# Designed miniproteins, single chains, continued (5): the designs that were tried, part 69

Each design is a single chain, and the fold is of that chain. pLDDT is the mean over its residues in the fold that is shown.

## One batch from the design tools (miniprotein)

Design m18388
Fold by ESMFold2-Fast:
Structure m18388 (fold): chain A 99 residues (1-99)
Amino acid sequence: APSLREQLEAQLEREARALLDRFEAAIAASPDGLLSLAQVRAIAEAAEAAGSIFSTRTLLAVARSVSRDGYLSLEQVREAIRRARELELARFDHALSQS
């Protein structure tokens, strides 16, 4: 059977893909191909309400760090999701080390 860490990695991969699909749809509907931090918050809140492992707080913190002038391109959204995934894995590793 896969380890707890391997199970978390697989879940994060699936949920990152689902989250990216939501952001790609929003960017495709955007006239300039960009999302504001307010739009990122709305998408993150909808995903969290639907049971996403990614918290709105984590996604916004990372989105803010990669945004330019409060906006994100598709590549910046991908980078934000990648960093959010790394943060969730780091939190899991830290929690295990304290248990």
Scores: mean pLDDT 85

Design m18389
Fold by ESMFold2-Fast:
Structure m18389 (fold): chain A 109 residues (1-109)
Amino acid sequence: METFREGVRLAVEAAVELYEAMKKGEEEAVKAMREAHERLTPLLESLPPEQQRMFQYLVQRLLEIARRAYEEGKPLEEVREELERLAREAIEDPERVLEEIRELEEESE
């Protein structure tokens, strides 16, 4: 769980960096996405398979929140609070996150 918690913290930071980069322009957003990939990939590969699925899902959700917040013009403070809330929920109730992944996989056939 320690590695997963550290990964989640870095994923939140990556999402915040993406949000800020999108405000600066496309080139900065691409750079932020590349830096996020480079930072998060080693952590992902070090996790057990079930935690890898959970982490990938969480990273996707966090980045989507950042992108949507930028499109809606939400201030950074609100974005950070939403990202941190999702991160806490995933850490406190990992079984719920695994259930959400399972439901999505069943729907995908």
Scores: mean pLDDT 77

Design m18390
Fold by ESMFold2-Fast:
Structure m18390 (fold): chain A 133 residues (1-133)
Amino acid sequence: VVPPIFQDVAQHVLNNHADLVKEIAEAGLNAATNNGDRYLYKRILDMAKTKKVKPSDLDVYLLLGLIDYVLNGSRIGKGLVNWALRATDSPDAVNLAKALIALRNGDTATALKYRSQLSPPLQAVVDVFLKKL
């Protein structure tokens, strides 16, 4: 069960950064090589278009928390990232968080190192942030 405060963070991101979430979802969808990734990014795209948080995998909440943390320095967004990372053992989830946190800190070299270890859809996600930061 996703804590209500983290659902509020996800909704805040959709309300205030829908265009960025849409761009991220389109980038991930274009780079997707399997049906699971296509389903995930289509779901994120629908949430961005409707501005409605739908029941979602931890990967969606991790991404929305990373958007809130990276753009706004949000303590609650960082809390959502840490909560999602404790609920998953996915190397992609850990490397995505490390890449985007490094970007927030101005450490582009470390961000590119972790980006190189990601699946192609998540590399495309990091590339969207690189253009915005």
Scores: mean pLDDT 84

Design m18391
Fold by ESMFold2-Fast:
Formats: sequence, structure tokens, C-alpha cells
Structure m18391 (fold): chain A 114 residues (1-114)
Amino acid sequence: SVNEKARSLVGKAFQYIDEGKYEEAKKLAEEAVKLMESNPDADPEILTAAYDSLARAYLKLGKPEEAVKWAEKAYQLAPDSSKARVYETLAEAYKAAGDEERAEQAMKEIESLK
């Protein structure tokens, strides 16, 4: 299924981020986002994870404004089970973009969820 393919791409994207292969991770995350955004049966948890993986790849590539864009999309869609992880990505993205106020707010939300 498209959901299964996207889940596999997201998993591989996070693995490549851990391995320092940020450009390859970005390409896999972009493919997952494209598949999920074009699918009416898209699982919101998988689409959230796809946006999150793309945001993290952009962070590692030194593109914080792009990271903020995708992290905010992830947060808007995130089910409660994913919010803590998405807030972590948002805090890192806002801090890297120089938005210390929104970064601090996101960090406080993590403390409230954990």
C-alpha cells in the first residue's frame, strides 16, 4: 500500500539522518511526503512522520527556515502520540532559525507532555 511504502521511506530517512546522510534522507522524506499528500487514504501518523523527517533533514543540512516550514506542518497534523517528538523538532528548528521565543515555548510544551 501507499501507507506501507511511505512508512518504509520515512524509516529509511530517519536511519540516514542517524548515519549523517542528510541529502539522501531529504530525498526519501520528500518522496514520502509526495506519496502521502497525493493519497486520499493517507495515514495522518505516517504523513506527520514524513513531515518530521523532512524537517530534521533540513535542520542537519543547515536550512532552518525550510525546517520550520515542515515542522509546523507536522505539528498541525500530529496526533497526541506524536506531539512530543514534533515539539522537539519544532524547538530545534525555531532555535536554529533564531526564534528563541518560539523555541522556548516549544521546549516548555515538551516538559508538559513528558
Scores: mean pLDDT 86

Design m18392
Fold by ESMFold2-Fast:
Order: structure tokens, then sequence, then C-alpha cells
Structure m18392 (fold): chain A 119 residues (1-119)
């Protein structure tokens, strides 16, 4: 469906906005949702699209957890979802709780958490 491809592009743009906000935020823990885009399909159904990004950094160890997610909902039901974590260095207890939260988010969106380790 052309409307779903438009919604996917909107979710990607929303994620890029959220990533830019996280990158500009000097706090060790920062999270932002990008703008929500609302579209109508030719059949009159409601599509909503959003991306979100977050970072949790431990300033003592330099360990960092980066979250990126994008989702598209059709009449409130998830039709596309991706949730990704990038893990850098050793994880604190707070960072491990954040990873558990990201896993719960992926489950709520009906997808699997993708995890990448970097350095």
Amino acid sequence: MAAVEEARAAAEASLAEARARVAADPRAAAGYGGRVTVLRTPEGRLLEAQGLAARVRDPETGGEVDLEARSVWLDGETVLAEVRLTLKGPLSPAQRRFVAGARALAAALGTELAVTREE
C-alpha cells in the first residue's frame, strides 16, 4: 500500500528528528519521540507513524546504551515496528534496567529487540 510506504518514510523522518535531539542533549540520560504523523488510507483507515531515540550513558565507565525505534500503527494496531539497541562498553545496573525497558517496548509493539554490541 502506497500509504504504508509514506507512513514508513514519516517514521524514519521522525526517528531522525529524535536522534538529532538526543545528540544535542548533554545529559547522560536523554530520550525523545519525534513528531507523530497521521495519514488516511484510500479506504479511510487511520495510519500513525513515529520514531523515538534515547541514550543512557554511564559517565564513570563510558558505557553507553542507544535506543532507536520506529513504528507504524493502522487503526491503533502495530503494522510495522523496529526496536534497536546499540551497547557500548560495560553496562551499569541502570543501563541494564533500560535494556529491559527496551525489550518490553519491543514486545508491546509485537517485534523482537535487535541488539548490537559496539567496541
Scores: mean pLDDT 85

Design m18393
Fold by ESMFold2-Fast:
Structure m18393 (fold): chain A 77 residues (1-77)
Amino acid sequence: SLAELERRHRERMARLSELMKGVSSEEWAENAAKYEADVRAIAEEAERTGDVEAAEERYVRLLEAVLRGLSRAELLA
């Protein structure tokens, strides 16, 4: 249902908000170029498939990996 989609969206956004606490804009900017390339790829897949929920989940997981340093080494190098 729409209510369930909205609930899952809010849960993902809450998870994202928690991840962003304490992250400086300076640290973010240093990885922006590599991060933006991956975000573009996720957005392009969402446009191609219409699966916005899967795209949001990929985006949050990418951000978790970057912020924790649990690597995508290619995004942090």
Scores: mean pLDDT 68

Design m18394
Fold by ESMFold2-Fast:
Structure m18394 (fold): chain A 74 residues (1-74)
Amino acid sequence: STTYTIDLTLASGETGTITITVSSDGSSYTITASSAAAAKVYETGVPRVDAKTARVEFYDRETGELLATGTVSQ
């Protein structure tokens, strides 16, 4: 299995972490969040990923407002 960690900085300035574990065959994944606020970001946010810098931005799907920025590590 492969684990990805997203270290988030929320628009409020608070920090959080999202951990995504992908099964060894890639067919399933488990998402865990360090806080309710971090969980809300992945539930309501649309991710924009820059693969070259391993950066991600989450934008509210209804308003388009920036919710959080982060970095992805493996």
Scores: mean pLDDT 79

Design m18395
Fold by ESMFold2-Fast:
Structure m18395 (fold): chain A 67 residues (1-67)
Amino acid sequence: SLEQEKKRKEEMDKAYERFKKEGKSPVLQKADEYFDEEELRRLAYFESKRQEAIKTAKDYIEKLKKS
C-alpha cells in the first residue's frame, strides 16, 4: 500500500542520514562514485539490514554459549 511504501522510504532515508552523520561504510564509500542519491539510499538501507543480521547472529551465538 501507499502507507507501507511511505514507511519503507522513511526507513531508507533514516539509514542514509545515519550513515552520512556517522561516516560512510567502506561499501557505501565505493558506491558513492557510481550511484545517485536514490540508489545510495537503497544501498544504505541494505547495509543497515546486513548489520542488523550480523547483530542477530552474534546474539544467537552468545545465547548458545550461555546454554
Scores: mean pLDDT 70

Design m18396
Fold by ESMFold2-Fast:
Structure m18396 (fold): chain A 61 residues (1-61)
Amino acid sequence: GVATLKNTSATFEEAEAAARAVAALFGLPEEAIRAVSANQLETKGVDPQEAAEFADALLKP
């Protein structure tokens, strides 16, 4: 709904923070960052394609 769309930016930032924290804490490879962020976004109802695109952006230098 509209509330979900309003919270999309916060959802992406939460996914990014979680993925980076997990990767840093456990020394995970870049693929794990992508998987964690995509999974978190999908769980929160974000479109899988947008979740994947956001995850890919996290891996850019």
Scores: mean pLDDT 63

Design m18397
Fold by ESMFold2-Fast:
Structure m18397 (fold): chain A 97 residues (1-97)
Amino acid sequence: SLEEKIRETIEEIRRLAEEALAREPDENKRRAIELLEESTIFTLEFLYEEVKPSEEEIEAVPELFRERVEEIRNSEVDGERVEEAEKRLKKSIEEYK
């Protein structure tokens, strides 16, 4: 089912984030990975309820997440930008609940 696929995908995203964080020593990159995890889970749990994505779209999410994590790991991460993004995500979660 779509709901079961979303749940399984969220569990996979959490696993991928845990693996990435275990291998990342940089504090700002760790915060960016945690922010990516929370925003990805928020999208799967809340925004997809509105847009009704296909199973194929949901199944693509873990690979996209892996790609984004590697982009973070190979980039320069500005702590101020991470802090601003964290505040925006928290507001979105609070307003959607």
Scores: mean pLDDT 81

Design m18398
Fold by ESMFold2-Fast:
Structure m18398 (fold): chain A 80 residues (1-80)
Amino acid sequence: SVEEAARHGYEAGKGAALGDPELASRGIDQAGKYITGPESAEAAGRGAYKGFVEAADPETGRRIANQGSAGAAGAGGMAL
């Protein structure tokens, strides 16, 4: 479902921000199981972006968001 894709995408983004490759890869693998079309793929990407910026410290997250790098990581990482 779209909600599950977003949730697991969030875990992938959080893992990336925390430097936890196991959490990141697990999030990617699980999100892929719930990606059934463009809407769920986009939801997973947005989830990853949100997880990344929320897990980073407030100043780092703000800087990354302002540079658009977090947006690119979120959208691109979940594109299949």
Scores: mean pLDDT 68

Design m18399
Fold by ESMFold2-Fast:
Structure m18399 (fold): chain A 120 residues (1-120)
Amino acid sequence: MEEKIRKVEEEIRRVARELAETPDLAKQVELLSRIRELLGELIELYRERGAEREKIETYERLLRAIGEMLEALGTELPLDKEVQEKITELLQRLGRALYEGDFEEALRIAKEIIELLKKQ
C-alpha cells in the first residue's frame, strides 16, 4: 500500500512539473486531466489505508477544483487571446504549486482560474 501511494505521488509530481514547464493550453488540459485521474487514485488508496479524514478531504477539495476548472475550460473554449495567456500562466503556476506539494496554494490558483473563466 505505502509503495503504491508513493508511486502515485511521484507520478503526480512528475506530471505537475511538466505542467509548470509547458506554455501550450491544449497540452496543459491533457496534463490536468492526468493529474485529476491520479488524484482520484490517490484518494482511493488513502481510504484503503484508513488515512485521516482531514487529509482525504484536502485531496477531495483539490480534485473537485481541478474537475470544475476542466469543465469550465471545455465550455469556454476558444478563449480570447488575452484570457488564454493569463490562464496558461496560471496553469504553469498551478503545476509549480502541485510539484512543491503546496496544495493550499494550488487550490487558491485553481479557484482564480475558475473565476477568470466564468467572468469572461
Scores: mean pLDDT 84

Design m18400
Fold by ESMFold2-Fast:
Structure m18400 (fold): chain A 91 residues (1-91)
Amino acid sequence: MREELVRLLEESARALAEIGDEDSAALFRQGAELVRKDLTEGIAKAAEGAMRAGRQLGDVETFAEIARLMVEDPVEGARRLLERLREAAAA
């Protein structure tokens, strides 16, 4: 679980960096590092990253729903986040 979540958050950081959003990418890198030590704090940092990315992409509602899902089911939330970010990077 933790290793899978870390991988997903690191992949989200890479996708954000590819589209030029280094500030949101940094939040996901911090979240991934924190997940290894404190799952709750790591998820909170990743959710902060999702909310920032949503503002930058003009899709606040979708990213807010993903952030809520990350608190309830971290791995599923992180998977949906990565899918959404890969869609943005491919556009």
Scores: mean pLDDT 84

Design m18401
Fold by ESMFold2-Fast:
Structure m18401 (fold): chain A 83 residues (1-83)
Amino acid sequence: ASAEELQALADYAAAHAAELASTLPAVGEELVALLVEALRALAAGDRERALEYFRKAMELLKEAGLISEEEAEEAIRLFEEML
């Protein structure tokens, strides 16, 4: 994916955040916001900021019981390797 494609995905996600959040009660709105910020940072070439927002999103999913600690760590590792 190009930086332009990542920015377009972030803009689409932001525009549909309420709709997306409605499918994930309790944490959905915060999760979408964190992922949108990660995609925007990635589109801007800010790898450190993208990784920070992605880590926050994984921590939120872990705290909500949707993924394990090991799954969160693996997701972060794979994201870091793509940067």
Scores: mean pLDDT 75

Design m18402
Fold by ESMFold2-Fast:
Structure m18402 (fold): chain A 67 residues (1-67)
Amino acid sequence: MAKTVDITATGTGATVEGARHQAYKNVLDQARAAGLAAPVITVTAVTETQDGDKWVVTVTATATEAL
């Protein structure tokens, strides 16, 4: 049975690379927490914003069980 989950995850950091890494890690972690053993992640949107001295990256994705 294939299951699809919509995921929005945010990462923050002193650098955009750090914030991006955290956001993508959080997407994968949420997919696995939702019960997907082998999730296929399709990224639909990425927003990178600077808030003062911090970067905020928000990733919107869909996760589908591959099998």
Scores: mean pLDDT 81

Design m18403
Fold by ESMFold2-Fast:
Structure m18403 (fold): chain A 98 residues (1-98)
Amino acid sequence: MDDIDNALDAVRAATRALERDVERGRVSAEVAIRGLDGLAKSSSPEIAALLNEAKETLEKALRAAEEDPSKAGEVAGEALSTNTDLTTQARNLSLQSS
């Protein structure tokens, strides 16, 4: 639970940083992506799928913001919504699997 909650907080922090500063957002996003990847490898297949989808969503947002910084706020907002839902689902499944 704590690891998934920490990953959710890292994703939210990275998304907010990306909205304000693409370079700062990149560093935060890379940390969050590594955290999600690590958790996915130690999780059940169902939880791993949700964490990997959250990772892909953040990676896509980072790429879009780097390609067009004028859209960083829009892309970051969309990614924050999607990743909040995905990590919440992963947390709920983790609680049911115990």
Scores: mean pLDDT 76

Design m18404
Fold by ESMFold2-Fast:
Structure m18404 (fold): chain A 64 residues (1-64)
Amino acid sequence: SAAADEAQRAAADALQRAAIAEYRATGQDPEATAEVVGDEVRVTVKTSGGEHRVVVSRSLAPVA
């Protein structure tokens, strides 16, 4: 349903923001992108130190 798709995008957006906040807390200025793949959210973070990928299962981080 449209609501389920919206919830998936909201989860991806929240996880992307969390990743950016974590890297900013370490003094970095990251660029992050998020992709939803089934029940997973895959976040790629680019920093001055290189690219990092974070994979988070949506089922382990429910959308509030």
Scores: mean pLDDT 65

Design m18405
Fold by ESMFold2-Fast:
Structure m18405 (fold): chain A 92 residues (1-92)
Amino acid sequence: SMEHQEVLQKLAELIQDAFKKLEEFLKEARKNLSEEQIEEVEKLYLEFGGFAGEVQRQSLESSVEEREKLLEEFEEYNKKVLEKLEQIFKEG
């Protein structure tokens, strides 16, 4: 259905935008933060990549309602990652 396609498109766009922001944080960390803090940002980047891949995999196998839940879960996870990044930069 068209609604299925729209949810998948929104999920793909959010994942792409989130990776772009994470790459910007990683570049900034490498310029301004300690080696230990850079490693922490890199760990968050890798963990985010794993989660995003799993969400995309599940979305292909899911009903409309399950895809909407995956989108919501991804948005919540993305917010938590951004909060952790802000905390690392505040401590640096």
Scores: mean pLDDT 80

Design m18406
Fold by ESMFold2-Fast:
Structure m18406 (fold): chain A 73 residues (1-73)
Amino acid sequence: MLEEGEEALARLEADVAQLEASDLPLELKIAGLEAGLPVLEQLKKAYPELAERVDALIARLEARIAELRAQLA
């Protein structure tokens, strides 16, 4: 049901927000964000109607991972 997909996406968005707000080292934040990517890809396959929102979140995570990796260099 699409509603279940929207609830799952909302939980993933909340988990990302909590991770970003945490005081964890950059390496652990990167690992957490990277672990979210395959979950989002599976959600997009299960709920194609959410593809635009999922793709937007994937793009935001990929950009954020790149920013954090640049800080480690």
Scores: mean pLDDT 83

Design m18407
Fold by ESMFold2-Fast:
Structure m18407 (fold): chain A 59 residues (1-59)
Amino acid sequence: SKEELLQRIEELQREAEELIAEMKALQDAGRLTDDQLAEFKARLQELIDEVGRLYEQLQ
């Protein structure tokens, strides 16, 4: 249903916000490695792509 798709989108957006907050906390602490930054960027892109696919299903 459209409601289930919207709920899943909200969950993915929440995960993206948490991921960005974690990345920023590590950066502010001077503990963010290049490898960790690459992993965070890859995971964030996966979440963005999945949200895009779910929005396409709503159309």
Scores: mean pLDDT 86

Design m18408
Fold by ESMFold2-Fast:
Structure m18408 (fold): chain A 89 residues (1-89)
Amino acid sequence: DYPYTAEKKTSEEKIKENSLEVFIQIVLDEAKEKNPDIKLSEEELEEAKELLKKVIEESIKKGLDLDTIFEKALKELLEFIDKLLKEKE
């Protein structure tokens, strides 16, 4: 309800109709919640968005449900962030 997580889950269902960009932002926000100290540069953020766009579009093309698409996109983003964290450290 009023917790951030509940609000985000409600938004996930609506973004199926609204836009790919909103879905990408929700996945980015979830990854940031799991790694609150991670800072993406503008270029890294654009790379993350392109990665998420590709993963989400491919998953939609396969007819996957929103929960499965979200899980796949989040997993790919977290792996991307882990790689960037290794490069920054």
Scores: mean pLDDT 69

Design m18409
Fold by ESMFold2-Fast:
Structure m18409 (fold): chain A 100 residues (1-100)
Amino acid sequence: MDLSMKDPEEITVEDILEYLEQVKDFFENGLDKDLDVENDENIQGLIKFAVELLKKILPNFSEEEKEKLKEKLLELSKSDHKPLVAFAKELLKVFEEVVE
């Protein structure tokens, strides 16, 4: 799904959940489980993009929709795949800054 084609106000929680599943698939099938993401500029760029996108869309979501996203990110943060855990943890920090 190309989220860049949608205005932030038109992005649904289901769109983001689908995007997170695509990121999970990309990481688990494309990246080494023990990869140090600090040394990968492409992965750092993806994390930055996702954090910036989440900051723009979170204010448009209901508390129930935010809880669904947080639950999915918490699930991903418990993965045994280090890059995916790093990605999920960076996105979870946005909830602490924007949803409070």
Scores: mean pLDDT 77

Design m18410
Fold by ESMFold2-Fast:
Structure m18410 (fold): chain A 60 residues (1-60)
Amino acid sequence: SGGDQMIRDFAEAVRRADEIVRERRKALGLPEKWTKEEFDLFMDELSRLMAEEVARRRAA
C-alpha cells in the first residue's frame, strides 16, 4: 500500500504543477497551445514539485 501514497503524492504534484504553469502562462499572456520548450518547462516543474512533495512527506 506504499504505492497508494506515491500515487496520491504524484496526483497532487500534477495538480500543483498545472496551477503554477497555468498562472504563469496567463500572467505572460501565452496561448493554451504549448511549444516543445513550454512542455519541457512543465515537465521540469512537475518533476521538481513531485520531488518536493515526496521529500516533505518523508520528513513529516
Scores: mean pLDDT 72

Design m18411
Fold by ESMFold2-Fast:
Structure m18411 (fold): chain A 100 residues (1-100)
Amino acid sequence: MEEKLLQEEIEKFQKIWDESESFEEFLEKMEKYLEELKKEGEELYRIAERARTLVLTAEELRQIGAAIEEELRKRLGLPELSPEDQKLAEENRERLEKLK
């Protein structure tokens, strides 16, 4: 029973995330929703707070992963091949093959 309610609350927080333009807006909308639930009862509030923690932890892990990847690229000076540069490399390979 609790698992179904937890899943419903997770889906609600995911929808708030999808509708939010920034992380700050997401936090504001989430906090407002929790304040409304707190008025309905302790049990539903506890389930929603658990769902909030799960959603925030997932987003925090995503941000940490992105920050590590960005820092690694910055330190190694690796060129990020744009889709256009990838096409150009492929065309140059075909061109060299025709010249042999």
Scores: mean pLDDT 63

Design m18412
Fold by ESMFold2-Fast:
Formats: sequence, C-alpha cells, structure tokens
Structure m18412 (fold): chain A 72 residues (1-72)
Amino acid sequence: MQSLLDRLFAELDALIAAADLTDQQKQQARFEGGLRALELVLQVQQGKLTEEQAVERFRAEAERIIARLRAQ
C-alpha cells in the first residue's frame, strides 16, 4: 500500500506536470511542497490530523505554491 507521503508526492507531481512549469520552478515547487508534505505527515503521526485532512490541506497548499511560482 502507498504511504501517505508517497500519496502527497504523487499529488504534487501531478499538479507540477499540469502547470507547465520551468525546470527551476519545478525544483522550487518540489522543495517547498516536499517540506509541507513532511509537516503534514508529522501532524497525522501526532494525531492532530487525519490522512484525508492532510491530503485536502496539501492539495490547497501545493496549488498556492505553484500559482505563486508561475506568477514570478
């Protein structure tokens, strides 16, 4: 079974692919999105969030990161 972290990275990769970013923007999105994914996984492990809540929050945050990077 895919881990929560793998699921969040798969969502990030799909959003990056759909957004038609430059290689530098892709690298920055992976870095910023990766840090946020790790924070959310830790919150789930601490019982502060469900996996479903983590996925929902991550999707919204990843979309904001990508939109900001594209505007630069």
Scores: mean pLDDT 83

Design m18413
Fold by ESMFold2-Fast:
Structure m18413 (fold): chain A 104 residues (1-104)
Amino acid sequence: GNLEKAIELLKKAKELLKEGKYKEALEELKKALLELLKVASNPLKATGLILRMIGELLDAKNDVEAVVIAAETIIELSKLLEGEKAEEIKKLAEEILKIAKSKL
């Protein structure tokens, strides 16, 4: 389903980040965000998080900062998800955020 696909995309983004492929990692994070948006339980709050992310991405100086912004948005979106896979998504996004912040 959408949650399983998001988990696979987050795992791929984490691998790409470890390889220094920041633009490719950001693309996988954007794909994961789209999958999560399809199943978020609060559409108004989800829309607000996406609008905040778009604003912050316009101010990003490089792809690493963009990855940080996208990962933080996924962590917040994970709070609008139900079940055990929501926790896995949050943990993967937190790991991605930690790796990206170490590259700033």
Scores: mean pLDDT 87

Design m18414
Fold by ESMFold2-Fast:
Structure m18414 (fold): chain A 87 residues (1-87)
Amino acid sequence: MSPAEKVLKAVHQAALDQKPKVEKDPSPETQLEAAKKALLAGLKALEESDPEIYKKYGPKIEEALKKGDIESALKYLGEAVKEAAKK
C-alpha cells in the first residue's frame, strides 16, 4: 500500500472511533479533541510510512496542533499526503 493510503486509513480509523452509530451531541471541545486524534494518527502513519516527508511537514503540523490551529494542521497533512502519493 502507498504511504498516502496508510495515512488516510489512520485518519479515517481515528474519526470512526469518535463517531459510532450511537451519535451524541458533542461539545466544541470534544470535536477539537476528535480532530486532534485524527491528525495525530495521520502524523504517526506518515512518520512510519515516509520519514522523509514527515521531516518536511511533521514540524509544521505539530506547531499548528500546539497552537490549536487544526485547519492549518489539516492543510499541511494534506500536502504531505499529496507528496507521498506522487511517489
Scores: mean pLDDT 72

Design m18415
Fold by ESMFold2-Fast:
Structure m18415 (fold): chain A 84 residues (1-84)
Amino acid sequence: GREALKEMIKKAKETGVLPIPADAVLAAGEQAAERLQVLTDFAIKNKLGQRFIPSTPENQAVADLIRNTPAEDLRRLLEELDKE
């Protein structure tokens, strides 16, 4: 999960677009909306566009990490990975 997210961030900086697994952030509930806000804030800070992508086997590890990580912990994880 963590390494897959790190590679996603690296590719996002190369392409200028952060791909967001739609099912991880567009699910019903306040936590999904808070996670979307965390990813949106990260994209804005890094001058990246955003694109919603469908869940595929290739992005499942990232989707699962986002879905299972509280918004505050996801924010910290993104900050840590951005520094690496």
Scores: mean pLDDT 77

Design m18416
Fold by ESMFold2-Fast:
Structure m18416 (fold): chain A 94 residues (1-94)
Amino acid sequence: MEEKREQLLKLMDELNVVPETKQLWLQKLDQNPDMSLEQLKEQVLTSLATAESLRRIGDELDRILREGLSEEEKRKRFAEVNKENLALLKEAEA
C-alpha cells in the first residue's frame, strides 16, 4: 500500500496536481486498496485530461473577451464552449 501511495504521489507531482486533488486521489486509494496502481494511474490521467479540457475552455473564454470580437461572434463562441462543457460533464457521469 505505501509503495502504491508513493508512486501515485510521484505521478501527481510530475503532473503538477494541486494538493487538494492529491488528497482526494489518496482517499480513493485508501477506500479501494485492491485497485491496481495501473487502474489508478489511468483514472488520474483521465481526470486530468478532463480538467485540462475545462482549463482550455476557460482560457478560450478569456481569449474571446480580450480579442474584441463582435457581440455576435462572442455569443456564437460561448455557445460552442457551453456545448463542449456539457459533453465533458456527460462523459464524467458515465
Scores: mean pLDDT 69

Design m18417
Fold by ESMFold2-Fast:
Structure m18417 (fold): chain A 91 residues (1-91)
Amino acid sequence: SEVEKAYKEAKEKLAELAKKALKAGPIGGPFVIAAMQALGSPEKIEEFEKEGEKAIEKLAEDKELAEEFKKLFDRTLEAIRKLHKKEEEAK
């Protein structure tokens, strides 16, 4: 189904983003929790966006790492939004 496809895409993007967050150090924990919550609930997307912005700020000294993280974050956020849109369309 379209929902299953969107969920798989969001989960794969989240896994890549989580690996980057863990390599970046202490930003990983709260950020990964917010991401997992956003995957399951559209109401948690705002919290995920805020944690992502904090993570990017902590990486600001390394411009290449910050840009790579932001790119993965934006892709993951869009995939999660697409998933929830497909879930609503399926109702």
Scores: mean pLDDT 78

Design m18418
Fold by ESMFold2-Fast:
Structure m18418 (fold): chain A 60 residues (1-60)
Amino acid sequence: SAALVEEAIREFGEKAATIEGLEELIEKIQQGIKDYPEMAPLGEKDLARAKEILEKLKKS
């Protein structure tokens, strides 16, 4: 839905408007968690949210 795309852009920026952009963001968040383990709790939360939005967009 358009509302879900708008929410994604608000939370993660314009790249989150597309499935490809969200997949790119997920990869970057995963790499960030690996490179900066001290940020893992925040990164895991962002990762879970990005994956949730991606799954909803793929199924819509």
Scores: mean pLDDT 80

Design m18419
Fold by ESMFold2-Fast:
Structure m18419 (fold): chain A 107 residues (1-107)
Amino acid sequence: MKRKIVIALDREHLEEAKKLAEETGATLIPGDFSLMSPEEREKIEEYFEKKIKENPEKIAELEKEAATMPETPESAREIAKRLGEIFDEEITLLVLDQEKLEELKAE
């Protein structure tokens, strides 16, 4: 089963991200992690920790690249794409900002 993860970087896009996650069965990760239930956060953390342990070399390379990137939505989207490729489970990581939300609404 394909696992879809949607990341909302800011509060303005959180409601649209929630709607998208509910419609697609995706797991929502808000930029403010305090908005997640403890159970949901633990499951996501365990999932990522397991995948990181399965791919430590590729994750270390990605972390090194990420450290040189500016803290922008563009960098977050690039990191999410790379992470999905590394995990080899056909995971779709979507980092939502205004531009990406408009693109998804057009589909």
Scores: mean pLDDT 64

Design m18420
Fold by ESMFold2-Fast:
Structure m18420 (fold): chain A 82 residues (1-82)
Amino acid sequence: SLLEKIYEINVKKASEAEKFALLMLARDPNLPEEKIVKELIEKFGLSEEEAKRIVTQARVLLDAYPELRPYILEEYEKKYPE
C-alpha cells in the first residue's frame, strides 16, 4: 500500500535521531519543539539547527500521515521507553 511505502522510506530508513523525534511526536503530537530539540541534542549530540530541522520534518510527516502514529509506537516504543 502507499502507507507501507511511506512508512518504509520515511520511518524504517530514517536515522536513529529522526526515529526518536517521530516516536516523541507519536506519543504526544502537542509536545513543544524545544523539549524534543533538547532531547535530540543530549541523546545524539546534534547541533540545535539539525535538531530543529529533524523536529520540523517529523511534524510535517505526522501531520500529513497521522495514521503512521500507531505503527511508530508499536515498533519503536520498546527501544526508547518513557
Scores: mean pLDDT 83

